# Designed miniproteins, single chains: the designs that were tried, part 66

Each design is a single chain, and the fold is of that chain. pLDDT is the mean over its residues in the fold that is shown.

## One batch from the design tools (miniprotein)

Design m2417
Fold by ESMFold2-Fast:
Structure m2417 (fold): chain A 93 residues (1-93)
Amino acid sequence: MKEHLELALEHLEKAREALLAGDLETAEEHARKAQEHLEKALAEAPTEEEKLEIRLEILRQVTIMYYQTVEGLPEEEAERLAEEKLKETLARL
């Protein structure tokens, strides 16, 4: 993985943990940092295929975060559902 993508994923993970703990200020800070690193990762990606890979990885993490923070699902179930939704999306391509 590219350096900026890895940093973006780390900050998304920390934002998710903060949201689950009810710490909105910390979640917002990490979400902002994740966005900054995502923009750099996309700008540095030389091909459309690499940009798609970056977008799919982010979609997976955001979907996991949604299921945990909005739907209240445990991490293992959120990860399983996110994987299923990504497989469905890729199968349509």
Scores: mean pLDDT 79

Design m2418
Fold by ESMFold2-Fast:
Structure m2418 (fold): chain A 65 residues (1-65)
Amino acid sequence: RVEEVAERVSKSLGVDMDVAREAVRLIEQGASVEEAAKQLSEKFGIDLGLARMVAERARRLLESL
């Protein structure tokens, strides 16, 4: 579940699997896209705009399951 969605996020956006896994976990645990993006940016040092795209993609993929 988390791994499958994380692989799709990682491949589509060119981000590390660790970033993608954290995004999927945060969204699954009920975090908003903004909350997840902030945590990803702080934890991995990635741009906030990129973090938002990662969180948004994770949300869309989880909603399509």
Scores: mean pLDDT 82

Design m2419
Fold by ESMFold2-Fast:
Structure m2419 (fold): chain A 69 residues (1-69)
Amino acid sequence: MLPKELEEFIREVADRVAELLEAGREEEAERLVEEAREELARMAEELGVDPALVVRRLEAAVEGARARL
C-alpha cells in the first residue's frame, strides 16, 4: 500500500475531480489532474516511493470517477 499521505492526497484529488466532472467543468478537472501528477511525483521522491506507481494510482482513481459519469 502507498503511504497514507499519498493515499489521502489521491483521494482528495479524485473527489474534487468527480465534483468538477459532475458540474461539467471538464477543463478544470483535467488541469487539476495535471497539477496533482506533478505534486505527487515530488511527494513520492521525498517518501522514497516509485513516482510511476503513484501516478498510476491517481490515474486509476480519476478513471473510476469518469466511468461513474
Scores: mean pLDDT 80

Design m2420
Fold by ESMFold2-Fast:
Structure m2420 (fold): chain A 59 residues (1-59)
Amino acid sequence: GKVYRAVFDYVAKTPDELTLKRGDKIEVLEELDENWVKAQNLETGETGIVPKSLLEEVE
């Protein structure tokens, strides 16, 4: 999928959410809705759902 960068720290609030640190490389696997994507944190190897607003496209 496309690789994005986390723009803010985020701690998972449920077991299906993904924890992020600002600057982490995040691969988006699937868009779920307007606000959420399924993604993998490439730094930790964990997969989960994350708010789209916390990600920016990397070029």
Scores: mean pLDDT 82

Design m2421
Fold by ESMFold2-Fast:
Structure m2421 (fold): chain A 86 residues (1-86)
Amino acid sequence: GIDALKERAYELLDKAEEYLKKAEEALKKGDKEQAKKYLLEAEINLGMAKIIYGVLKLLGVEDPELEERIRRLEEKIKELKKKLEE
């Protein structure tokens, strides 16, 4: 149901945020290869959350907190990608 989809989207965002934090920590330690691996995991989990959110929107479901978390996480991932390319 809708509640199960919302719960899954939030769980995926929690995982994406955890992997992003691990990627940032790896980069601070100079482990660029490990940072890239964690960043990829963050992107995959965010991508799955965005797909679920797209389905929720098609069903007429609004969740401003979910949308804001997706937006903030996309911005943080873009910033970390830029640092990894430097």
Scores: mean pLDDT 89

Design m2422
Fold by ESMFold2-Fast:
Structure m2422 (fold): chain A 66 residues (1-66)
Amino acid sequence: MTELEVAEAALQGARVGAAVPAAKGFLSRITNPEAIKYAQEALRAAENGDLDKAIEYFEKAVEALK
């Protein structure tokens, strides 16, 4: 599985309400510094209950890996 595929899976997980486990799984698999930054912000937003912001950060992480 590529880092992009892991990011896409995390984005889908966030959209179905599993944003925190999705962010943790993504962070354990990526090495790209920009994607890590966005994934950390997504985890922070998800833990604060801001699912819209978490999804936005996952979309940015996906874009950083293209």
Scores: mean pLDDT 78

Design m2423
Fold by ESMFold2-Fast:
Structure m2423 (fold): chain A 67 residues (1-67)
Amino acid sequence: MLPEESEIIEALGLIYLAIGKLDEQRGNYKAAAESYEKAADLFRQSGNPELADLARKKAKEAREKYK
């Protein structure tokens, strides 16, 4: 990816991570899991494996809380 594209994708990942945290705080665990999964994919695409792993862990935890 072009460096500029990677920065935009990383920023979008941070936005989805924040949305997931807000949804989790509100008890919207399904929406939180979906947002965390999107964040993980975006961080993977931008070359941020640590943030991708964090987002995947949060998505898994959120999925465990909804049916």
Scores: mean pLDDT 82

Design m2424
Fold by ESMFold2-Fast:
Structure m2424 (fold): chain A 49 residues (1-49)
Amino acid sequence: SGEARRRRLRERERKLIEEGAKTVNASQDDIDLLQKAIEREEAAEKARR
């Protein structure tokens, strides 16, 4: 299945988004909220299988 490949790509996307947020001086709270949103989307994607 492509799930492992999609998970790896999603992890890379998460890191890039986190780095971008830090670059624009986003607060730690904003970064934490972004990470939680990404995790919820990943969980929803798995549930849709």
Scores: mean pLDDT 70

Design m2425
Fold by ESMFold2-Fast:
Structure m2425 (fold): chain A 57 residues (1-57)
Amino acid sequence: DENKQKLLETAKESLKLMETEELKELMKKKLEKYPAVTDPEINREEAKKIAEEYKKK
């Protein structure tokens, strides 16, 4: 799952934007439950959107 790993790497970078341990755990669990990668670009954009929401918070 090359694309899944890239998605997780993008998520890790996004987690740096939020220093709250609880938020990091929450985001990790959500990404772990993500299904197979249908389109790597779409999945990467989804991860960015999640990070944007948490960053705003």
Scores: mean pLDDT 58

Design m2426
Fold by ESMFold2-Fast:
Parts: structure tokens; C-alpha cells; sequence
Structure m2426 (fold): chain A 62 residues (1-62)
């Protein structure tokens, strides 16, 4: 889906993890407001990183 394509594009390092900034950008691209995207990423990130699978699951739950 679109979220999966955006996650792949945002993962420039190919390590299956995104920075918080990249994760927020992906959520905004799929229509999540910036404040809500920041909140979701802050709740799901660990050590400033979020896995693609975690972010995809959150996007599907929206």
C-alpha cells in the first residue's frame, strides 16, 4: 500500500528503522495531522528510532 511505499522511501539506510523525523513525515504524507503524527511517533519510538513494522501497524490502526 501507500504507507509501505512511503516507509521504504523514508528508510534511506535500508536498516528497517526510521528516525522520528522520517516517521512523522510518513504519517503526515498519509494524512495524519502534524501534532498527532508527532505524538504517535513519540509513543512508539525507542532510542529515537521506530521500526517500519511498528509504524505500519500504527498507520493501519488510524
Amino acid sequence: GRAEALLKAADTNGDGRLSEAAAVAVLQEIGVPSERAIQIVAELSKDGLISQSTLLAAAKAL
Scores: mean pLDDT 74

Design m2427
Fold by ESMFold2-Fast:
Structure m2427 (fold): chain A 62 residues (1-62)
Amino acid sequence: MEAVREAGRALRAAKTPEEARAAGERLVEQARIYSEQHGEAVYLAGLADASAALAAKGVGPV
């Protein structure tokens, strides 16, 4: 979870569309890895959080 939370923090702190996109993609990937390894449905929550944050910054979906 720490890698997922760190990626989420980076996404919210991003100042450019490129930074936001990269952080959003990392958030989704880390959430997917965590979900697969621990059998928890955090991937969907990570995808939704990344999509909402990117949309708020005027960037397209992950």
Scores: mean pLDDT 70

Design m2428
Fold by ESMFold2-Fast:
Structure m2428 (fold): chain A 58 residues (1-58)
Amino acid sequence: SKLEGAIRKSAEAMLKKGISPEEVIEMLRHYARRRAAEGDLESAAAFQRVADELEKEL
């Protein structure tokens, strides 16, 4: 999805700035929980998928 692609690019930018993969994953998980609480399940799922992809690379 376009949203998932945008989230992935943001995560890549954070990693390039020297933020740890674990910290980036935690931030994405936090945003996913916030979106789910707001009823935005599509955005929540997109954040979770990008977080899952990064976690598998560890």
Scores: mean pLDDT 86

Design m2429
Fold by ESMFold2-Fast:
Structure m2429 (fold): chain A 72 residues (1-72)
Amino acid sequence: SESKEAAIKGLEGAIKLSTDPEAKELAEKALEAVKKGDFETAIKLLEEAIRKSTDGGARTALGEALKELKNA
């Protein structure tokens, strides 16, 4: 779906911007879950990544990916 494609693009961008190792690892796991169609796991991992992210740009990108994924 277009929402899935947008979530993948958003997650890739957020991972690139992430400076927190733990948040980056969670976002990478969320990306793999999205690619496998496991949206429930991806949403949980994204929420944790946002919680652990201290970079405003990365947090915003993760939040947008989460919104797109919930509409997938």
Scores: mean pLDDT 81

Design m2430
Fold by ESMFold2-Fast:
Structure m2430 (fold): chain A 55 residues (1-55)
Amino acid sequence: ELVEMKILKKGEKFTAPVDGTLYIKYDDGKVEKIKVKKGDVITVEEPALVILLSE
């Protein structure tokens, strides 16, 4: 279930509003998949599309 989708700039932070799986898609096509808990803070080192799915 899609919770949030955001475009982040280099150095920007994302705070997870709920537990779930975070996908970080970079401009070069690389994708990271991270399991997050509510309140986790993720900082991107390059511009990225961040997608949070609750499960």
Scores: mean pLDDT 82

Design m2431
Fold by ESMFold2-Fast:
Structure m2431 (fold): chain A 60 residues (1-60)
Amino acid sequence: SVSEKLKELGEKYGLTETQVIGLKQLVEDLGREVAVQYAMLNAGLSREEAEELVDELEKL
């Protein structure tokens, strides 16, 4: 399910499920680059990690 995948992504990137859900909403509402920048600046991910996470969120 989408919910289980969001939880798995949170565990992989050291984020809470709520943070991952928020990032998915950012991808849908404001687009890829905004979500990447948010993950880097507010969730502490590297650009490479943020882009990998957003790639996975876009597949859902």
Scores: mean pLDDT 84

Design m2432
Fold by ESMFold2-Fast:
Structure m2432 (fold): chain A 57 residues (1-57)
Amino acid sequence: MSKEELEREVSEGMALIMVGVYLAQGYSRREALRLAVEESKNPEARRVAEEMLRELE
């Protein structure tokens, strides 16, 4: 596996974990994604969350 593939998988996993945390708190999928974008300190995880949010628009 390439280092780039691993970094992408980790970033996607981090974004999904953040979304899952907010969903567990009762936020909608759209709100959970917005919060993941705002709270993410990892730029790649933030980008993944932004892409997922755009898919809902």
Scores: mean pLDDT 75

Design m2433
Fold by ESMFold2-Fast:
Structure m2433 (fold): chain A 68 residues (1-68)
Amino acid sequence: APFRVINESGDQELADALEALLARFSDLQPGDYVELGILGGRKAITVVPGMSAEVLQALLAFAKEHGL
């Protein structure tokens, strides 16, 4: 199954950018996904357990770049 972003934030542009980032990784498992939501009144990315260190580092860099 293709990797996917579950967008609960209402920000489709940010969700599309996040999907484009994740599409760069070929080592993602069919069950790997992230949620882009609102946590404590702020946009936040939540990841499933078991993602690779490289993917997690890229997600952290993405969050930092977008002020998350």
Scores: mean pLDDT 76

Design m2434
Fold by ESMFold2-Fast:
Structure m2434 (fold): chain A 100 residues (1-100)
Amino acid sequence: SEEDEKIKEAIRKVENTAGELIDYLREKFDEETYKEIEQYLIEAMKNLIKVVNKLRKEGKYDEALKVLDDFIADLERIKTLSPEEAIKHAKELVEKYKKL
């Protein structure tokens, strides 16, 4: 459907934004710090995709798109944070998207 194509495009945007963020963090933070953030982001993205798939099955396409847009904003927030705050924020994203 047109709605499914919009969701696929939004997921691709999330994946691209996450990849760009990890490249940014690799340049700015030490290896231990950016790898910890990367692991939390991978887990948060897995939780995000479960939420999006549930919303799609329920016909809640606008809610699925909003969740994907909110996640992109959450990823961009990490670029503005100190290493310790970035780890905390990434860990909080795991829980945020797990409970949705």
Scores: mean pLDDT 88

Design m2435
Fold by ESMFold2-Fast:
Structure m2435 (fold): chain A 84 residues (1-84)
Amino acid sequence: AEKYNEEGKKLFKEGKYEEAIKLYHKAILEDPDYAEAYLNLGQALFALGKYEEAIYYYELAIELDPDYEKAKENLKEAKEKLNI
């Protein structure tokens, strides 16, 4: 899980959001409780303007880690983009 998550982060920094998403999905498939991978998947979806999908994954990250402040902040920002 960690290996796919780290490779996804590298692609995200390069602006390769679709490829990053594929790697974050692989991280989640190996470890469904990996809260950081859900956050990162949401961030990549947000970067692509897919705000509703980003909200879904931010909510999953918060469900896995209720104290995940970064996910809560990102959720708020994504909801503001949808005017909700």
Scores: mean pLDDT 85

Design m2436
Fold by ESMFold2-Fast:
Structure m2436 (fold): chain A 77 residues (1-77)
Amino acid sequence: MVEEEGKKRAEELIAQLDKAEAANPTLSPEALELLKKGIEYAALGKAYLEAGDEEKAKELYEKAAELQKEAERAQAA
């Protein structure tokens, strides 16, 4: 399933981020949470793109981009 593939990729990327932050926390808790959500949307978008659903992929990438922007604002505040 496309959703399962996206979830697996997101979990791998989030685990890498959690490992990095556990070693030396560089992000605020709010920014970290927003980045994790962005990773989930981006991974799901890539899975849909690879499955041929370009419209769904675009929607998910736009959500990921907005979450990245929110994470940058949270980190700057």
Scores: mean pLDDT 80

Design m2437
Fold by ESMFold2-Fast:
Structure m2437 (fold): chain A 65 residues (1-65)
Amino acid sequence: GLDDRLIEEGRRLLERLRRGEVPPLSEETKAIARGIGETLREMGRLIDEELATGKPAPPAPVVEA
């Protein structure tokens, strides 16, 4: 799936960076990457919680008092 491809490509990029095959990322790029990582971690936590409850999130937003 798309997530598997994205994760694999990300791991390959990190491996290249760790080996020093590519130049280091800029501070701005690192900040963006950290923000994305935090968002993905939060999303993973929410997905895990929903899977534990056995029900998916509602398909449409609902606002109630």
Scores: mean pLDDT 65

Design m2438
Fold by ESMFold2-Fast:
Formats: sequence, C-alpha cells, structure tokens
Structure m2438 (fold): chain A 68 residues (1-68)
Amino acid sequence: GAAEGEAYGRQAERYGVLGAIALGAGDRETARQYAELALEYGKKAEEAGNVEGGRGSIAGAQRILDAA
C-alpha cells in the first residue's frame, strides 16, 4: 500500500545517502553494498506504488554502482 511504498522509498534514500558517503570516502566496497540495498528498496518502493520515489532511488543507486 501507499504507506509501504513511502517506507521503502525512505529506506532506499537512506541507503543511497550512506552509499554516496562511502564512495566519497573512497570505500568502494561499502558504497556498493549500500547502493545494492538502495536498489533493492527502490524496487520494493516502485512495486508498492511509490513509482516516482522508487525510480529516483534506483537511478541514484545505479550512479553509485557505476562509480564504485
């Protein structure tokens, strides 16, 4: 439902931020781990009806994975 989509979207955003911080610190392994979690929760957000939040988080996670 909408509440699950929002919760998954917020979790994906948090993992994305943690991945970006790790990448900025030069920790590529930790950055990839957080980006994979952001991708997972972004997909769950989209499936739960938070399409915009899910897509944004997936795109952010993909950028971190491409840079890590």
Scores: mean pLDDT 87

Design m2439
Fold by ESMFold2-Fast:
Structure m2439 (fold): chain A 86 residues (1-86)
Amino acid sequence: MSPEELAEAARRAAEDARAMGEKAAEALKEAGKEEEAEKVKELTEEAVRLLEEAARLAREGAPREEVEELIRKADELAREAAEVAH
């Protein structure tokens, strides 16, 4: 994967994570699970921030390992959000 491809993948992942997280939080609020909705929103916002940073660093030519570490951390937060939504 080239730096440009990695940046595009991270940016797309950020867009997808934001959309999915917003939908999940809205569904939880509608179900009366307001505390869980807030937790999912917080985890999603952090994951999106890391993915946006990864995309920016990849475009700036940062080492691939640094970019991949941010993506990995974002993936961990996304998995935690999914567990809360269960």
Scores: mean pLDDT 82

Design m2440
Fold by ESMFold2-Fast:
Structure m2440 (fold): chain A 79 residues (1-79)
Amino acid sequence: GGREAAERGIELARKALEAVKAGRGAEAAALAAAAVAAGLAAMDGGEPAAGTGAVLGGIGAAIEAYLKGLISPEQLKAT
């Protein structure tokens, strides 16, 4: 349900940030997009606060990866 999606999204956002810190752009982009998708599913499932946290975490990781030159503008836009 929404809680499971929220927990998954938060974990994916954390892993995306770890991938950014490790310089793994493609992994960071994929994890960030997955975190946003899970966060949106959590919001739909009745967990708006936790879902929003996962979405913002994923977007933040993607922006940081882009600013560090690790991902393309197309990868950032896909998040």
Scores: mean pLDDT 86

Design m2441
Fold by ESMFold2-Fast:
Structure m2441 (fold): chain A 97 residues (1-97)
Amino acid sequence: SLEDKRKKLEEEVKKNPNNAKAYIELGRIYLDLRRYDEAIEAFEKAVKVDPNNAEAYLLLGEAYLIRGDFEKAKSYFEKALKVDPNNERAKKLLEYL
């Protein structure tokens, strides 16, 4: 079902490229599949569509953190906090960078 959900979301973003939520869900599936480059690409498309989405910036930061890119992770956590200053997860993750 995870692969079926991925395929449905890939078709959804092809039909509706402005659907930020679908890109976020697709990116989360790629993270679960350990396909980190594809997860990053999906989250980057989500923030391009909706630049005020703190969740997408947080997830970009987490994906880069998993890849070992601490500078990009920090940058995206800071962007998440600019959108949502009360994002406790972004604050905590920044303490470790």
Scores: mean pLDDT 89

Design m2442
Fold by ESMFold2-Fast:
Structure m2442 (fold): chain A 59 residues (1-59)
Amino acid sequence: SAARLEELARRYGVSVAQVEGARTLLQQLGREVALQYLMRDLGLSEEEARELLAELETL
């Protein structure tokens, strides 16, 4: 839901559009590509990236 994406964006210090981008990458290209995006392009730590990815997998 939009509200959940907004909550995740706020928690990890990223934009809603960036969280939506990560979710799209997860759905289209899989976990490894989404994790790389979160760490390399958004600058999240490995721990933060893995936590956000796990949350996106439950949506």
Scores: mean pLDDT 86

Design m2443
Fold by ESMFold2-Fast:
Structure m2443 (fold): chain A 99 residues (1-99)
Amino acid sequence: AEELAEKVREAIAKIPGVDVEKSAIYVLPEHNIVGVGVVLTRPLTPEERQAVEDAIRKALEELGLKAEISVADASNPNQVTAKSVAAALRAVGDFLDLE
């Protein structure tokens, strides 16, 4: 779990515009699933935001992981850590269809 989370963190750190230290990562290694609550270093345009999401998804797919991604609203990046964790966990729960 910790080793996989570190590989995810390293992969995400290579993507411009992502604040890795403020972003939340939750891994389910038994299912090859990762939930990521992404915090941005600055406000992005819709096109830049989509490019960042695509880059994260591609990097995680290269690690053999299925990614559930939630991106922080660019208007308040500094206030998003707890919301990012909650969003990542919810996205993973929705993906697994826990009903």
Scores: mean pLDDT 67

Design m2444
Fold by ESMFold2-Fast:
Structure m2444 (fold): chain A 65 residues (1-65)
Amino acid sequence: SEIEERIRRAFEKLRELQEELKDVEIKSKEEELELAEKLVEVSKELDELRKKDPEAVRKVSEEIR
């Protein structure tokens, strides 16, 4: 379903951003802030998706473990 695809993309982006933040030691302060802002945006999107379809979010989170 479209909502499950959006959830998968959001989790994938969240994981990518978290991984990039771990390697922030060689990045500029501006890049660090940009990554943090994107992380907040993706987290808000996931919260909205969880509110719309909590079962789909749980299902996708189990699949990507």
Scores: mean pLDDT 77

Design m2445
Fold by ESMFold2-Fast:
Structure m2445 (fold): chain A 108 residues (1-108)
Amino acid sequence: SITLSPELRKEFLREAEKLGILEEVESLSEDEIILYGQIGMIIAYLGEPTPWLQEQMTIEELILAVKIALALLKASLKNNPGDEERIKHLEENIKELEKTLKKLEEKK
């Protein structure tokens, strides 16, 4: 299991509040946050939810997963950005998540 540091968790909660999902994420365990974040990243990587994900999750749950992934990456960039290559990779993934979020919200 991946564990969020206290500093990363604090920045994650700030980014979650900006995305309007603070109440939802405060009700989730750390393992659930990580799982939703991974689902959000998979959706962004593919550009759309797989048919299996669309059958298992509501549009609201898919949006939550993408928002959690976005909050985690923005928190990571702010808390420990690393070198220029890591910064560029995080920024590119954030951009793809934001595009994916817009597409999912248009389906709601």
Scores: mean pLDDT 84

Design m2446
Fold by ESMFold2-Fast:
Structure m2446 (fold): chain A 80 residues (1-80)
Amino acid sequence: PPEPASEEEKEAKAEEQREEAKKLAEELGNEKALEYLLKAIEALLAGKYEEALEYAKKAAEELGILTPEGEANFARAKAL
């Protein structure tokens, strides 16, 4: 398994997460949840892992309940 060490690797993974977050928020019709998810990904790119986790949690709260897919995306963000 490759370890992302470069900015390019982080951007590629973040882009995948953005697409997944956008699709999830679009299906749920919750634009505010998408906003928090995008901020979480942006914090990850900046190396602010604690902040990223907080934004991901706020997105889950805005959705009203954690779906299995949302929980998987949250865990993936934490792993970065």
Scores: mean pLDDT 67

Design m2448
Fold by ESMFold2-Fast:
Structure m2448 (fold): chain A 79 residues (1-79)
Amino acid sequence: KEEELKKAKEEYEKLKREAILKEATGGIYRISGSVYKLAGDEEKAEEYYKKSEEYEKEGKEIEEKGKKLYEEKLKEIES
């Protein structure tokens, strides 16, 4: 049970790192979009904001999926 718990935690931590990387990338695109907006480049700002939303959405999906899989593994170990 302890080894299975450790493996489940390692897999969850890996997915959390992937989610963090996606969210961080989205944040960078959002900042860049704001810079383009201030410079008056509305087309570039819109493009970068859209990329930001896509990366943030991917990050959230990975985080939610990882949490669900981890919770399912914990229930299996406890049962």
Scores: mean pLDDT 83

Design m2449
Fold by ESMFold2-Fast:
Structure m2449 (fold): chain A 67 residues (1-67)
Amino acid sequence: MTLDQIAELTRRVVDAAREALKTMSPEEARQYVLEEARKTAEELGIDPEFAERVARVAYRAIQEAQA
């Protein structure tokens, strides 16, 4: 896993979280972000467990920033 792969995963997850939180309930947004992280992990060859952790951290940070 490279720094560039981590940066791309983080960027996609952050964008997904921002979009989802504008239109979905928090629970739906969380599920959507986790699904996007899994898809991105498969595309980039990243461990799905690691991608899910990145998604949870990014989602929480964006949710807190909007509170």
Scores: mean pLDDT 80

Design m2450
Fold by ESMFold2-Fast:
Structure m2450 (fold): chain A 83 residues (1-83)
Amino acid sequence: KAIEYVRKAYEAFVNGDFETAEEYLKKAEEIDPALAYTMKGWIYLEQKKYEEAVKYFKKALEIDPDNKLARELLEQAEKMLKE
């Protein structure tokens, strides 16, 4: 299911395998695009790419406005951009 693909994407990202991470995120997006966009935003946030992180968290919230994790991570990324 989507959460398994998201975990595999993050494991690939931590190992520096960005191609495999992107492939698993595509699989997750087919099942749960809000979750996939939230994870992609979080990967950008870990890289301190705050503008890209904000973009993907906003995409996640367009699909699932009640996504608490995406909302909290968006607020964190936006705060980093204001400083």
Scores: mean pLDDT 82

Design m2451
Fold by ESMFold2-Fast:
Structure m2451 (fold): chain A 72 residues (1-72)
Amino acid sequence: SKEKLEELIKRIKEINKEKKLNLPDEILEEAAKKALEKYPNEKPSDEELLKIAIEVDIEEGIKLLVEGVEKV
């Protein structure tokens, strides 16, 4: 539900602030969506949320590099 997504976004933002990761809000919101998709009926751990956020950041970085090459 949208309410579960907002709670996951809040949790990921708190982890980002606590760990001083300085990830942009777009990455945190995408990570929350991925976490909800992966764990629709379960509450993921803070460690798992952090792992997903890092994975999303890496994936978006790779995507930007690939899109740059394709547009040349």
Scores: mean pLDDT 78

Design m2452
Fold by ESMFold2-Fast:
Structure m2452 (fold): chain A 85 residues (1-85)
Amino acid sequence: SMREEAERLLEEVERIAEEVVELAKKGAPLEEIYKQIRELEKKTRELFKKLEELVATGDPEDEKFAFEVFDRVRRLWDRVLRAIE
């Protein structure tokens, strides 16, 4: 289902975000950190496309899920950006 696909993409986004934070914490080379950030951007775009499809269903539960996931991804990106400062 679209929801299950969105959940799998969210898990990938969360995993990559945590990897970026850990690489930054360990003082990894900037090239390695930016490579992972590019992968995170790609997966975030794929996820957002699925969230748009869920909102397009007109189902209130799908819309609620999409907004909850959007907020969670926003918090993940905030954490990533703080880690690379």
Scores: mean pLDDT 87

Design m2453
Fold by ESMFold2-Fast:
Structure m2453 (fold): chain A 66 residues (1-66)
Amino acid sequence: DEANRLVVKATRKAIDAAEAGNLEEAQKISEEAYRRLVEELGYPEDLAERVKEAILTVAQIAADEA
């Protein structure tokens, strides 16, 4: 279950970065998750893009609520 592990780790790191006020780092973490899903795990680009957007959205919500 490499995809789930990758997404969970990326989401946690992105939330931590966003809560620390580092939205640029959260963006980079979401972009790296996209790259790994497409290039390492063979995910379709459309699905990987949705995951990237979900990670960033969750991180932004966490930062706004903090």
Scores: mean pLDDT 82

Design m2454
Fold by ESMFold2-Fast:
Structure m2454 (fold): chain A 88 residues (1-88)
Amino acid sequence: AEEAARLALEAAKRAVKNAEKKEAIILATAGAILAMGALFNYSLGKNEEAAKDAKDAGELAKEAGEIEGDEEAIELGREAVELAEKEL
């Protein structure tokens, strides 16, 4: 559960680090904010809401990675989405 949110945050941080294009910076930053929100919701026991936020964060990080050609950000984002979907 919390693992999906942690992985989504890792994906978003990776995407932010390598983002040069404005669109990628915006998406990766939004993903990081959502992933932090997911971690907070998991800490409150809001597991379904947290899983949804983790999935959305992973998708944003993946999209940012696709814009930049960052295969590691794409893969981390994809894995975060898959983990979050197992809880939905």
Scores: mean pLDDT 84

